# Designs tried in a protein design run: designed miniproteins, single chains, continued (2). Part 11

Each design is a single chain, and the fold is of that chain. pLDDT is the mean over its residues in the fold that is shown.

## One batch from the design tools (miniprotein)

Design m4351
Fold by ESMFold2-Fast:
Structure m4351 (fold): chain A 119 residues (1-119)
Amino acid sequence: MDAEAFREFRELTQAAIERANAAPSPEEQAEVLVELARELEPRNPVAARLLAVSAVTLAVVAGHYELAARILTELLGLPRPESKEEIVELIAREIRRIGRELGREEEGERIAEELLELV
């Protein structure tokens, strides 16, 4: 992926997160990100996956572990987690994987750290 495509990816995901942060609760923020991830998936599946990961993180922060588990299984195709710790590990793994796929491992680690600080 070239620098321009990566910049667009970052701008799209950051704008979606900012839009979600305008919602009155973390649960509603997670729901907004899920909707945006579903809309974005056929056009930019990597950005959609990052938005899904952000939604899982917000659901965890809100204490809605059942919602977090559903997003992981239904949007990311991951096996159902059995604990909060497993959810966090799956989020971190997916963010690093996305960064690697984009050729931006250091950026992926930075984003993972930022999202995990919300938990």
Scores: mean pLDDT 73

Design m4352
Fold by ESMFold2-Fast:
Structure m4352 (fold): chain A 74 residues (1-74)
Amino acid sequence: MQNRAGQILLDIGQKLMDDGQRNLQSGTISNDDAYQLFRGSYLASDISSRTSGSQRSQQQATRAYQLQQQLSSL
């Protein structure tokens, strides 16, 4: 609620994940660059989850981690 740092990190994580997906689909970035964006999203979302205890932050971190793993398997 009043955890501004947690809210900022959740927002950053979402933007990184969205940018990674959009740019990867358009061919604007490499798989390695998308991996770094998803890794950044995971780290931001994970820190947000640990500081706020938010289920939304936990779900976002899990999703970012899955996207990161999917790219590392290619």
Scores: mean pLDDT 82

Design m4353
Fold by ESMFold2-Fast:
Structure m4353 (fold): chain A 86 residues (1-86)
Amino acid sequence: SYEEGIKALEEAKEKAKDIEEASKYLDEGIEYAKLAKEKKEQGDAISYTGYSLRSIGYGLDALLIAKKEGNEEAAKAAEEALEKGG
């Protein structure tokens, strides 16, 4: 569900809080996930798809940064958020 996806992104942000760049990307991912939810509730499938893809992209960027920084907890949380948001 969107609620589970958004919550997973928020949990990933908490795990990545010491990695400024990853935390910033997760913030953007959360905002786009919320926009996607709003557009789906409005029946706007095109905007829903576009915002969902942007949210996934930011989640992937955060995952790659967490892996680069060696933070396994942040990387795992970002991966779980990507799985729940897809």
Scores: mean pLDDT 83

Design m4354
Fold by ESMFold2-Fast:
Structure m4354 (fold): chain A 89 residues (1-89)
Amino acid sequence: SEVERETEEIVEIFREQGLEEGLSEELVELAAEEIRRMARERPVSPYGMGAAAVRLMEERDPSATPLVARAMERTIEEIERRREEEERK
């Protein structure tokens, strides 16, 4: 579905941004699965997905929370940029 494709795009961008911020592969995959879970259960904006990923990290590894928050911020910026470019053309 389109939602699944958009979700996987978000996850791929988040993985790249999370690794750049210094998150381990395990923590990146943990946050990525939370993003996928949220997208499957209901319509959720990327902002909502980001909040869920941050919330999960607060419980599992509080020291990683700022890194996840920054990675999600950069992920959202990239998604919004891509959508603006597509809508303009």
Scores: mean pLDDT 80

Design m4355
Fold by ESMFold2-Fast:
Structure m4355 (fold): chain A 54 residues (1-54)
Amino acid sequence: AKTPEFLEARKAYVDASVEDGVNSIKHALGLVTDEEVEQARQKRDEARKAFEQA
């Protein structure tokens, strides 16, 4: 059965993935720095690991 922790981790991963995608588009338009894109990617990767372990 899916635990509340699993569902919350999944939501966090989805939200982080959306944020990563938005920052990638903004970077392509010159609106954010390479550092900001890399930070969003790191947050997504951390959320993915938490989701996979939940």
Scores: mean pLDDT 81

Design m4356
Fold by ESMFold2-Fast:
Structure m4356 (fold): chain A 65 residues (1-65)
Amino acid sequence: TEETRELEDLMRNLIDISQTEDKISQAATEVERAEKWKLGKDRAEQYEQHMQEIFFQYEANQSAA
C-alpha cells in the first residue's frame, strides 16, 4: 500500500539523519557544523509531520470501514 511505501521512505530518511549527525562531528569549521545541524533537525521535523499525516489518513480509512 501507499502507507507501507511512505513508512519505508521515512525509515530510510531516519538513517540519513543519523549519518548527518556523524558528519556534524567531523566538520572542519563551526559554520559547516551549524549548517549540518540545522539540516538534520529540519529533516527530522519534516518526517515527523509526514508520519502524522500517515496516521491521520489511516484513522480516516478505519472510520470509513
Scores: mean pLDDT 65

Design m4357
Fold by ESMFold2-Fast:
Structure m4357 (fold): chain A 97 residues (1-97)
Amino acid sequence: AREAEVTEVVRRLALEILRKLKLPTEPVEAAKSAEEIEDALIAALRKAGLPQEWLDEVREAVRLIRTSDEALEQAKKALETEKKHEEAKKNNASIVG
């Protein structure tokens, strides 16, 4: 179902953002819907002192993923790229040269 897929994509994006900023992930992990994930992510970013323009950009990105199949596909591709990059980083951790 599209709604379940949107929720999973939004969750993964939120977790990646929080992880990169070294913020707690538990509120996003506990959220059950795309709306709850968005609210938890925005609350965490706001508490961390990120500018309103960044919060607005995140809200718009989530809105596009929820309303546009093209945006959903682009988000999935970005998550796949991040996963491959993280796997490559772990595999290459011992190769400095």
Scores: mean pLDDT 76

Design m4358
Fold by ESMFold2-Fast:
Structure m4358 (fold): chain A 112 residues (1-112)
Amino acid sequence: SALEELDKKIEEAIKNKDIKSAKVLQALKVILEAAENQTPENIKLGIDALINLMALLGLSPEELRELLEKKAEELGLSEEVKKQIEKLHEAAKEVLEKKSREEIEETLKKFL
């Protein structure tokens, strides 16, 4: 399955100390799970994964979308995954635009 292939590639990236690739693949796994089961929880996890990955990699929303679409294509992931990338990308952009200072501070507290 696509999830099993992603888990294998995540494990290989971690073993190779390639944290950036591991995080990209982990985000794709969350997106794939959201594409297969679009619950509010899975949508939230997808949005959070994209926001955290943008911060980690120093990428714009558009650059991250292109990176994820390219990786999904390389991995042979379905068209449904590509549509989910676009949907979650738009949601992440909207959340970032409307995110209050209090929400940002609360998120940062988890890493301080």
Scores: mean pLDDT 78

Design m4359
Fold by ESMFold2-Fast:
Structure m4359 (fold): chain A 72 residues (1-72)
Amino acid sequence: SEEEERKKRLHQEEVDIIADKLAVSKKLAEEILNRWKTKGKTDSPFMQEVREEAKKRVEKEKEKEEEERRRL
C-alpha cells in the first residue's frame, strides 16, 4: 500500500543516513538500526537527528514531486 511504501522509504533514508554518519555499509547500518528498534534504544540524540533528517528528506521529495506535477 501507499502507507507501507512511505514507511519503507523512511526506513531506507534512516539506514542511508546511519551508514554515512558511521561510515559503515548500508547492510550493517540496517542491522544496527533494527537492533536498536528491537531493544527500544532509539531515544538517543543521534537517532533523533537521523529520524528528523530522514523525515525532512521524504517530505522534501514529496513537495518537489507535487510542485513539478502542478507545473505541468
Scores: mean pLDDT 76

Design m4360
Fold by ESMFold2-Fast:
Structure m4360 (fold): chain A 90 residues (1-90)
Amino acid sequence: MTQIAVIKATLKRPLSKDELEEMSKKIKEAAEKAGAETSPMQVHGNDVYVSVFAEDEKTLDKAVEAVKKTLLEDPNVESVSVASRGALPE
């Protein structure tokens, strides 16, 4: 059963397209290194959302930690939270 987490990052300011593309690339690489996949990043005002998918809960936890750490390393990120977690129904 595929595990999912939605990660929310609150930005200190609106980011340019190039800054968003760089952030998205770093997030994807962090999740893939942990064995997980990501959705395309969604931007809503100063908030960005990304969904992380993994085959099991242990892999999801590792990927969520890696993605949160990557987001917090960006000086334009104010805070990071997990907006939701669950298992995808089959």
Scores: mean pLDDT 82

Design m4361
Fold by ESMFold2-Fast:
Structure m4361 (fold): chain A 58 residues (1-58)
Amino acid sequence: GAAEEAERLREELERLEREGVRTLVTQHDWSAVQALSERARELRERLRELDPELYESL
């Protein structure tokens, strides 16, 4: 259901944020970091639409 999809989006966001930090620290690839940040923003917007309370708890 929507709650399960929202939780999946939260987990994907956490994964992308960890990947972004790793990429910045180890590779210094700013273009890759920017791409990950844009994707994370899109997922945050989707999460906000599905479960605004969960989004605010991030």
Scores: mean pLDDT 77

Design m4362
Fold by ESMFold2-Fast:
Structure m4362 (fold): chain A 59 residues (1-59)
Amino acid sequence: DLEEAAKEAEKRVFEAASSLDSESMHALLQRMSDAYKEAKAANDAELFRKRAEEILEEA
């Protein structure tokens, strides 16, 4: 479940990549990594999905 959420987020990150510079991409990946670690510690896939959507909207 959490792995599926991570796969979905990764796909969306690649879709956004075409419009981002290297600095913005690095920041996006770092924020995604932090969100994944938080959700994994909480064992909450929905938390990760929500955080990933928020991060992608800001990118």
Scores: mean pLDDT 77

Design m4363
Fold by ESMFold2-Fast:
Structure m4363 (fold): chain A 83 residues (1-83)
Amino acid sequence: HMKLIGVRIEVSEEKITKEQAEKAAERFRTEAGALEVKVKFENGKIIIEVVAEEKNKERVESLAKGLEDSLGGEVKIEELEVK
């Protein structure tokens, strides 16, 4: 039985480009071992949803905080329910 965690990151399009969002998504896959990463563009916002194994939770959280810090803290990070 595999335990999963999810993280949702929401950023204004004014703070990050689509290319930067895609590079951040790739880093979750390559550096944090994410199983699934989705990038959505909705209502002037870029949304990155990350799903990973619980053993990689700290790596995912560290990358999410790094992204928040790089963007001056104007980022919403919340837990995503994984089914």
Scores: mean pLDDT 80

Design m4364
Fold by ESMFold2-Fast:
Structure m4364 (fold): chain A 93 residues (1-93)
Amino acid sequence: MDELLKKVIEVIKNSTPSPKVASLASAAAVNASGAAVNQQLGDRLLEQGKKTGSQKLLDLGQQRYEDSRQNEEAALELIKKAEEETKKEKEAS
């Protein structure tokens, strides 16, 4: 998750990103942060669910892990789009 944020930083570290690249990087950062938060919540909910035998907490923990995976996939796709756009802008210069 810190690794996804590092990839976002590397994209914007290309001296002066265009507004399009900056927008894609910003969206990727939001999704990467969401993935981190949802994984931490998932870990805690699953731990409490196992400890107490609460099916509701186990189900909520699994849902948070799924949300985390979706956010991570979205962040990776946005990073890829930002990298592709950066390459196109360099080739057009």
Scores: mean pLDDT 81

Design m4365
Fold by ESMFold2-Fast:
Structure m4365 (fold): chain A 79 residues (1-79)
Amino acid sequence: ALEKTAEIVRPYVEKVAEEYSKEEGVTLSEEDLERAKEHVAGILLTLATELVKAGASVREIAEKLGLSPRTVSAAVRLA
């Protein structure tokens, strides 16, 4: 579940890292990106499942987590 969720969030994490690198002028290593994917995947999986239990829709979860509805739907499916 975690590895599959990390794969799904990869484009999002890479986009955020790229924007951060451009803004701050820092470079993130491949290892830092892989760790970030795993951390983000774990957090998203936990938050998405808790929000679903609370009766939130995929759209509401996407808005709360700042993700696309497609990404949230895929992550929740793998939970």
Scores: mean pLDDT 64

Design m4366
Fold by ESMFold2-Fast:
Structure m4366 (fold): chain A 87 residues (1-87)
Amino acid sequence: SIEEELKRWERGIENLEKLIEEIEPVDPEAAKKLRELLEQMKKIVEEFKKKYEEGTLTEEDLKKAEQEIAELENQALSILLDVQDKL
């Protein structure tokens, strides 16, 4: 469901925020890149929520949001894996 997908994305954002706090003292460059990805994720989720609440959400909007979030999640995961040995 859309509500379950939104909750999943919001949980992912919260988890990433916590990880950034742990990473920042060890790798400030990685933390900065992760913050940029986090801000992009938040923007996508906010725009998606607005369309959902307004009843203007299309199938294309859903596919676009899922694709963009997945790409940002993959970028974040790559950075996290590189930093894992420093944590």
Scores: mean pLDDT 85

Design m4367
Fold by ESMFold2-Fast:
Structure m4367 (fold): chain A 93 residues (1-93)
Amino acid sequence: DPEREELLELLREIFKETLSKNSDADIDLLVAQIMQLAEFYASLSPAEQEALLRRAKTTKVLNLAEGISSLALIAYVEKLSEEEIRELIEENK
């Protein structure tokens, strides 16, 4: 799905830019927050999940919360493990 792939790329860019501005952030805390939010996204209905993905496309302000939300949404969509999430944070810190 080209629109889904474009959205995931946008979310990855938001995450990378957010981490570059917050390089001193605690990795263990970020992993825990992302995992909890990804589990929350998995508990939502398909309509609620689609609404969150549409909201991500309109994000214009990059802050730590937006970066966490973006990576949590990627983790949910791509079924990333805790270790894969940790590696992504470490690579982009």
Scores: mean pLDDT 66

Design m4368
Fold by ESMFold2-Fast:
Structure m4368 (fold): chain A 67 residues (1-67)
Amino acid sequence: GELDKLYAELKKLNPELAEKLKELIEKQDFDGADRLVVREILAGKVSEETAKLAGELIKKAKEIIES
């Protein structure tokens, strides 16, 4: 599915961020997932491309759960 594909792409770029986001998404802690990405951006730990991909993963996961 789209979610699996986004997760696989994020894991290739940043496996640690991908695993942390997966844990938060599985708990349905979407606010926690968004906060994690923002913190990593502000800390300069992720590229803009990685941040955009992480945001799309969170957005798609939330869409599937809320549909």
Scores: mean pLDDT 83

Design m4369
Fold by ESMFold2-Fast:
Structure m4369 (fold): chain A 103 residues (1-103)
Amino acid sequence: KEELEKHIEEAVEALKNRDYETALKHAQRALKLADELGDEVGRAFALLIMGIALINLGKVEEGTLLIQEAVDIFNSLDLTDEEKKRFEELLKLIEKYAFYAGG
């Protein structure tokens, strides 16, 4: 649980620094930990971060599918106010990148 949160935080920091390879590595570790713990919220955050990183690394189709899976999970879960805020902040990173890169 504590290690999962640390990897999510490190992945988000890497995204903000445009270090997409580091973000992907931490998100992959977070995904594994979330799966081992049965943490659906943690799994959804890991998938969202992986998707953002993959799009920025040129794997647009794979990244988009992971983002869609993460959004579907978030829409099916009762989120805390803090979890919802974190989700919205990560979605803003997608919006900023996707609309600017798309023209």
Scores: mean pLDDT 78

Design m4370
Fold by ESMFold2-Fast:
Structure m4370 (fold): chain A 73 residues (1-73)
Amino acid sequence: MDVLDISPDVAVAIMRAVINQVGRAQIAAMLRRHGISIQQAIDWLNHMYATTDDPDMRARIRATIARLRALQA
């Protein structure tokens, strides 16, 4: 799927942002540096949320999606 077609380097960067719960400005800057839209990041994180069994990781992913959605408001 085109919306989930991100490079491994970008995937690692997004997951580090999720694990470290980085703020809106920092995650926005990281996505811009990699040429990824906020919506592409949200779509990829929703896919990761659906495939992850770790409740702590699911909570961190959900919190990161909420921050990204706030950037679109």
Scores: mean pLDDT 79

Design m4371
Fold by ESMFold2-Fast:
Structure m4371 (fold): chain A 106 residues (1-106)
Amino acid sequence: SVDEAIRQLQQVVSEALAQIRKGIEAKDLDGVIEALRTLQRRVTAILDAAGVDPMEQTKLQMRFIALIAEAEVMFRQKVPQEEMLKRLEQELNRILQAAQDALRRN
């Protein structure tokens, strides 16, 4: 059901945010990137199983790619950990909202 898919999305985003926080605190860019890539794969699998349109899935995948690039830039520029976490959390929440909206339209 749509409600089950939404619960799964909320869970995988929450788990990813915990791993991202650990990576940021450890100054582990590779860990943060791996957490984001794992989340992208899990979100794509949930949307695909729910029959979401491939074009909507592609738009969300592109947003994950952009977020990964932003994380790399923030680490290179030595952005403060609290600001980095806030920016990543805000964009992940926007991606979550877009994924939920795609599920509801399907």
Scores: mean pLDDT 89

Design m4372
Fold by ESMFold2-Fast:
Structure m4372 (fold): chain A 86 residues (1-86)
Amino acid sequence: SIDEEIEKVVKEMEKIASKIWLAAQFSDDPELKKIKEEVDKLVEKAISLLREAQTADPETRSVILAELKEILKKLQELYDKVKKLF
């Protein structure tokens, strides 16, 4: 159901964000540092949405899932930029 889909999206976000954070932690590339800052902001938005989802009705949770999927898409685009730096 919707809760299982949210869980899947969150796990994918964690994987991508972790890869970008790891690259930024062990690299002096200033573009990687900028990408990490954008990732941190997107993760903060995702955390806020997940907090809302805890008390939301099913219709609102569907809207939150759609917003989480858009954040995941942006994280994937940022990771593609990271890959081009190597």
Scores: mean pLDDT 86

Design m4373
Fold by ESMFold2-Fast:
Parts: C-alpha cells; sequence; structure tokens
Structure m4373 (fold): chain A 83 residues (1-83)
C-alpha cells in the first residue's frame, strides 16, 4: 500500500543520521561495533516504526503493537552492541 510504503520511506530517511549518532556514541565509550550489523538493526527498527505509525493512523492497533514490539527488539540488540 502507498501509505505503508510512504511511512517506511519517511522513517528510513532518518537512518543515516541515527547510524552516525550510534557510531559516535560507541566510539565515545571505546566500544568497537560491527557497523554493517548496526546499520541493519537501525534499518529494521526504522521500518517497524514506520509501519507502526501507518497502522496506528489506520486504526489497526494490533498491527501497530506488533511492529512496535519488533522495533523494540531491534533497539535492545543495538543497545547490547554499544553498552
Amino acid sequence: SAALEAAVAESLALVPAAVAEALAHAKSLGTEVDEERLTRLVEEAARHYGLAKAYLAAGDLEAARAHLEEAGRAQREIAAMIE
């Protein structure tokens, strides 16, 4: 659907900045991270946030919740890589 694609694209547009911030934070902590894996996890979280936003706007609370859970899992994995 065009609305789902637009929401995902909007969220993915933020990924380069989010990856740069995460890498800067990791370097400040002296943590070596797999940049490719970090980028994939940030993209995964962004896609799920975009989908959750679109489903919430459509009134599909169950689909929105499921995608927020997926985004949360990706965020926890990112935190484990950095912290």
Scores: mean pLDDT 88

Design m4374
Fold by ESMFold2-Fast:
Structure m4374 (fold): chain A 72 residues (1-72)
Amino acid sequence: SSIFEETILDLLYAAALAEAWLLERSPDMDPALKARNVAAMQRILDLLKEKKAPAEKIAEVEAALERARAVA
């Protein structure tokens, strides 16, 4: 894999975890924005799986997405 691709995947992984953290702490966020952010996290997860990112990172994003969905 290219260093560029690996860097982008790491940034997306970090973004997905940060988004879950913010959603858990943002009860007053517009429900439509919460739904869009959850959809963006799902797209990141799908991309990480497609690009065969480390299993541990995929598992962390899956767990984060489940928490985000619970509060969306």
Scores: mean pLDDT 86

Design m4375
Fold by ESMFold2-Fast:
Structure m4375 (fold): chain A 85 residues (1-85)
Amino acid sequence: AKEEALQKAKEHLENVEKELKKLEEYAKKGDVDGAMKEARNVGREVQKMRDALTAAGLSAEGDKIAAEYDKRALELVKEAIEKAA
């Protein structure tokens, strides 16, 4: 149970990093629509990671990590908007 939850958390964390790399590419190009879609994908994987960490008894740690990733995604969307202007 706990080991399975931690394995799922690691998998979703890897997915968060993959989606963030795609978001960074859209941000660099000033593609606001692409960046917003990828920010939603990041949010979904962050939520799955947080849920898995909560199941492992690490809810506080999951919330902290989620907040950091949400902030990074928001800054990348802002970068896309600035570069599109």
Scores: mean pLDDT 87

Design m4376
Fold by ESMFold2-Fast:
Structure m4376 (fold): chain A 91 residues (1-91)
Amino acid sequence: DRRKEILKQTSEASKAINDIAKRAEETPQEQEKMSAELRELADRVEKEGSDTAKAVAGNGLYMLGIKAREMGIESLAAAAREAGDRLFASL
């Protein structure tokens, strides 16, 4: 069922982005590791995700980028914005 797969992809991407957002508040010193995980997530969604999953993940990444920037975690903010731009460009 294509709809179930889209919902699963969307849910998993949202959860991963939200988990990174929480970790950014708790362990900002791990920003390089979190940035690498974001890029890997974006690569998977770009290759395997539906347009819906890409749009939801892209929006989540933009929101994470804004939050990271407000917290002064510049590397994570840049990675999130770049990943979001890539996902929207792949639509």
Scores: mean pLDDT 83

Design m4377
Fold by ESMFold2-Fast:
Structure m4377 (fold): chain A 86 residues (1-86)
Amino acid sequence: SLAAEVERAEALAPELVEELVKAVEKGEAVINREQAETLLAALEGDRPLQALDESPEGELPVEEVREFATRAARLLLERRAAKARA
């Protein structure tokens, strides 16, 4: 069911968020603003993946990565709540 799929994705999202933040903190991964925003857009569902032209090149600071990842998780939770209310 869709609810089960969303539940599984939501359960995985916190782990993926923590792994990503942890890897960036340890210097094991480098992610730029464009990549972070692309991941956020993908997690919104049916929206196409698009890079922002104004997104600067270079390494995204851990704090900003965490904020984007947190927003992505929140959007997934919001979508699930909306489905549950319908």
Scores: mean pLDDT 55

Design m4378
Fold by ESMFold2-Fast:
Structure m4378 (fold): chain A 104 residues (1-104)
Amino acid sequence: MSKLEQAEKLRAQGIAALNQGNYEEAAALFSKAAELASTVESPEGKKLLGRAYFNLSDAYAKQGNYEEAEKYAKKAEELYSTLDLSEVEDALWRMRMSVMKIAL
């Protein structure tokens, strides 16, 4: 099994945990997916890493951990800017605004 396949499987498991309200488990799974994706030197690895950071930001926001949520949203935004994925950047910007609004 490739590292990309393993990382995507972990990300999918994280989404399932998120949907079940298991935000701490989701964050752990997304973190592991990001770690694996970061070791893959390819555009697909960067896309998966960005998606994992985005999901990790969402999981932290749902936990009320807004400092970590903002940190990972910024990391995802930086990665997506290198990939010219403007539509995904809009989604990340909306996530950042949601986190900042709740933190106020």
Scores: mean pLDDT 76

Design m4379
Fold by ESMFold2-Fast:
Structure m4379 (fold): chain A 81 residues (1-81)
Amino acid sequence: SEMTREKIRQLAEETAEALNKAKSLEEQRKIAEEFAQRMLELNATPAQINEATKIIEEKVSREKAILVATAAMRKLLEKRK
């Protein structure tokens, strides 16, 4: 729905901002994991997760983008078990 897409975009932008403000790898990992968890709570589709991750990639370093992609993949795999 339109409302869900807006929430996903807002979450992606908030996540990118939080990652850029985080000074430690531990904080960055927590932010990435929280993003992945909130996407699952919104019942985001793989396509919506990909779109959100792309928004984050445009705003953060490659290293931070990899953390987000890894967290999202891990949560999707856990949901299947």
Scores: mean pLDDT 81

Design m4380
Fold by ESMFold2-Fast:
Structure m4380 (fold): chain A 79 residues (1-79)
Amino acid sequence: MKVEAEVLSLGKTSARVRVTVEGEKPGTIEFLVRLDENGNVVDVVPVNPAAALAKLSPEELSAAGKKAEEAVREERKKK
């Protein structure tokens, strides 16, 4: 299964990330990533948990959340 993350917006205390999951039925899930004052990830939550779980297993949702966290970290490294 291919999982790709795209940062939609990057704020001082939060970021919005779209994660695309490729499979038999491709789907997209948006995550809210909360950041502390130092830019560290504090929390990663799906914007619509019910829709996310309807498309992905809890394990796949966890993996998608980790991809969202990684995407925010990479985006912050860009100048």
Scores: mean pLDDT 74

Design m4381
Fold by ESMFold2-Fast:
Structure m4381 (fold): chain A 91 residues (1-91)
Amino acid sequence: MSKKLVEAIKIVEEGAENDDVEKAIEKLEEMGEFELAERIRKEVERMKKEGLPKEEQKRRLTLLTTGEVLRRIGDAIQEELARRRALQAAL
């Protein structure tokens, strides 16, 4: 999980820096990160409609990817707690 997510975030950050966010979205889809790719695509469309400067677009993409990391860390913690409870019940 963590290595795949770190790679996905790096792809998004590189796409934002090089103005190739569309290629970053395609790469995320190739990795099976369809939900993240769709969220980034929608955010990019919104930012283009708002006419935001590139620095602000990069910040919003960073916030979106940070939120995704925090969500997946939370999910992993809950899964680990559930596994520990199952092991404790078996003892």
Scores: mean pLDDT 75

Design m4382
Fold by ESMFold2-Fast:
Structure m4382 (fold): chain A 94 residues (1-94)
Amino acid sequence: SMEEEVLRATLRLVAELAREAELPEGDRTMLLVMAHELFRYAAENKITDLEKLHELADKYLDTYAEKYPELSEETRETMREILHRAAEEYVRLV
């Protein structure tokens, strides 16, 4: 479906950006899980507003950071930037 194609393209971008940022494998896996949950939720709820997607990305990241307090601030900010860029691409593709 078109929705699955948009989700797949968005997740491919997250994976590429995480690799380019040289995130450790565990952090990359966590980011991809988070991105999958975020963008699936966006698709199911017809969310196409970039500001709202950025706010949701921040909320998802904050929730994961609470579970994994060993995450460095640098890694957390890199993940935030990746999710925000992915949200921009998601909005462009929908």
Scores: mean pLDDT 85

Design m4383
Fold by ESMFold2-Fast:
Structure m4383 (fold): chain A 82 residues (1-82)
Amino acid sequence: DVEEAKKALEELLFLKEKYPIIKEIRDEVEKKAKEAGLSDKDIKELVKKAVDLAVELFNKGASKEEIREAALKLVEEEIKKK
């Protein structure tokens, strides 16, 4: 019915917006970590942390800019720990 169709559409739109944002954040974080000379293990762990954070913030209704800023801050803090 109309209500079930509306809910399904809202869920599909949510997923459609989520994946492009998460992919963009993942790629940017990986690039910065590689440029900083981190090991493959550290890059993998940092990318996972950034993606997990981005997913959490997206689910909480954060904007693309808020998600990106949080992920970049995480990368800078992890690089400083080296």
Scores: mean pLDDT 77

Design m4384
Fold by ESMFold2-Fast:
Structure m4384 (fold): chain A 71 residues (1-71)
Amino acid sequence: MSDEGWEAFNRFLLEVQRIVQDESLSIEEKIEQINKLTEEFLKKYSDDPDVNSLVKDVSDHVIRILKEKAA
């Protein structure tokens, strides 16, 4: 992965963490914001398959954990 791709992925992780830690948001709102953020990163970094793969994996994992906590 490029240095730019690694920096982009780290930015994605920080934004996901911010959303997850936001106590003003419901679990449903957190999932919606993470999905929107994921779509934005996939569009912006469409030419970087490593960033696309990692962003999808993190998004899927975090959403799964949030859904399990809601159950």
Scores: mean pLDDT 83

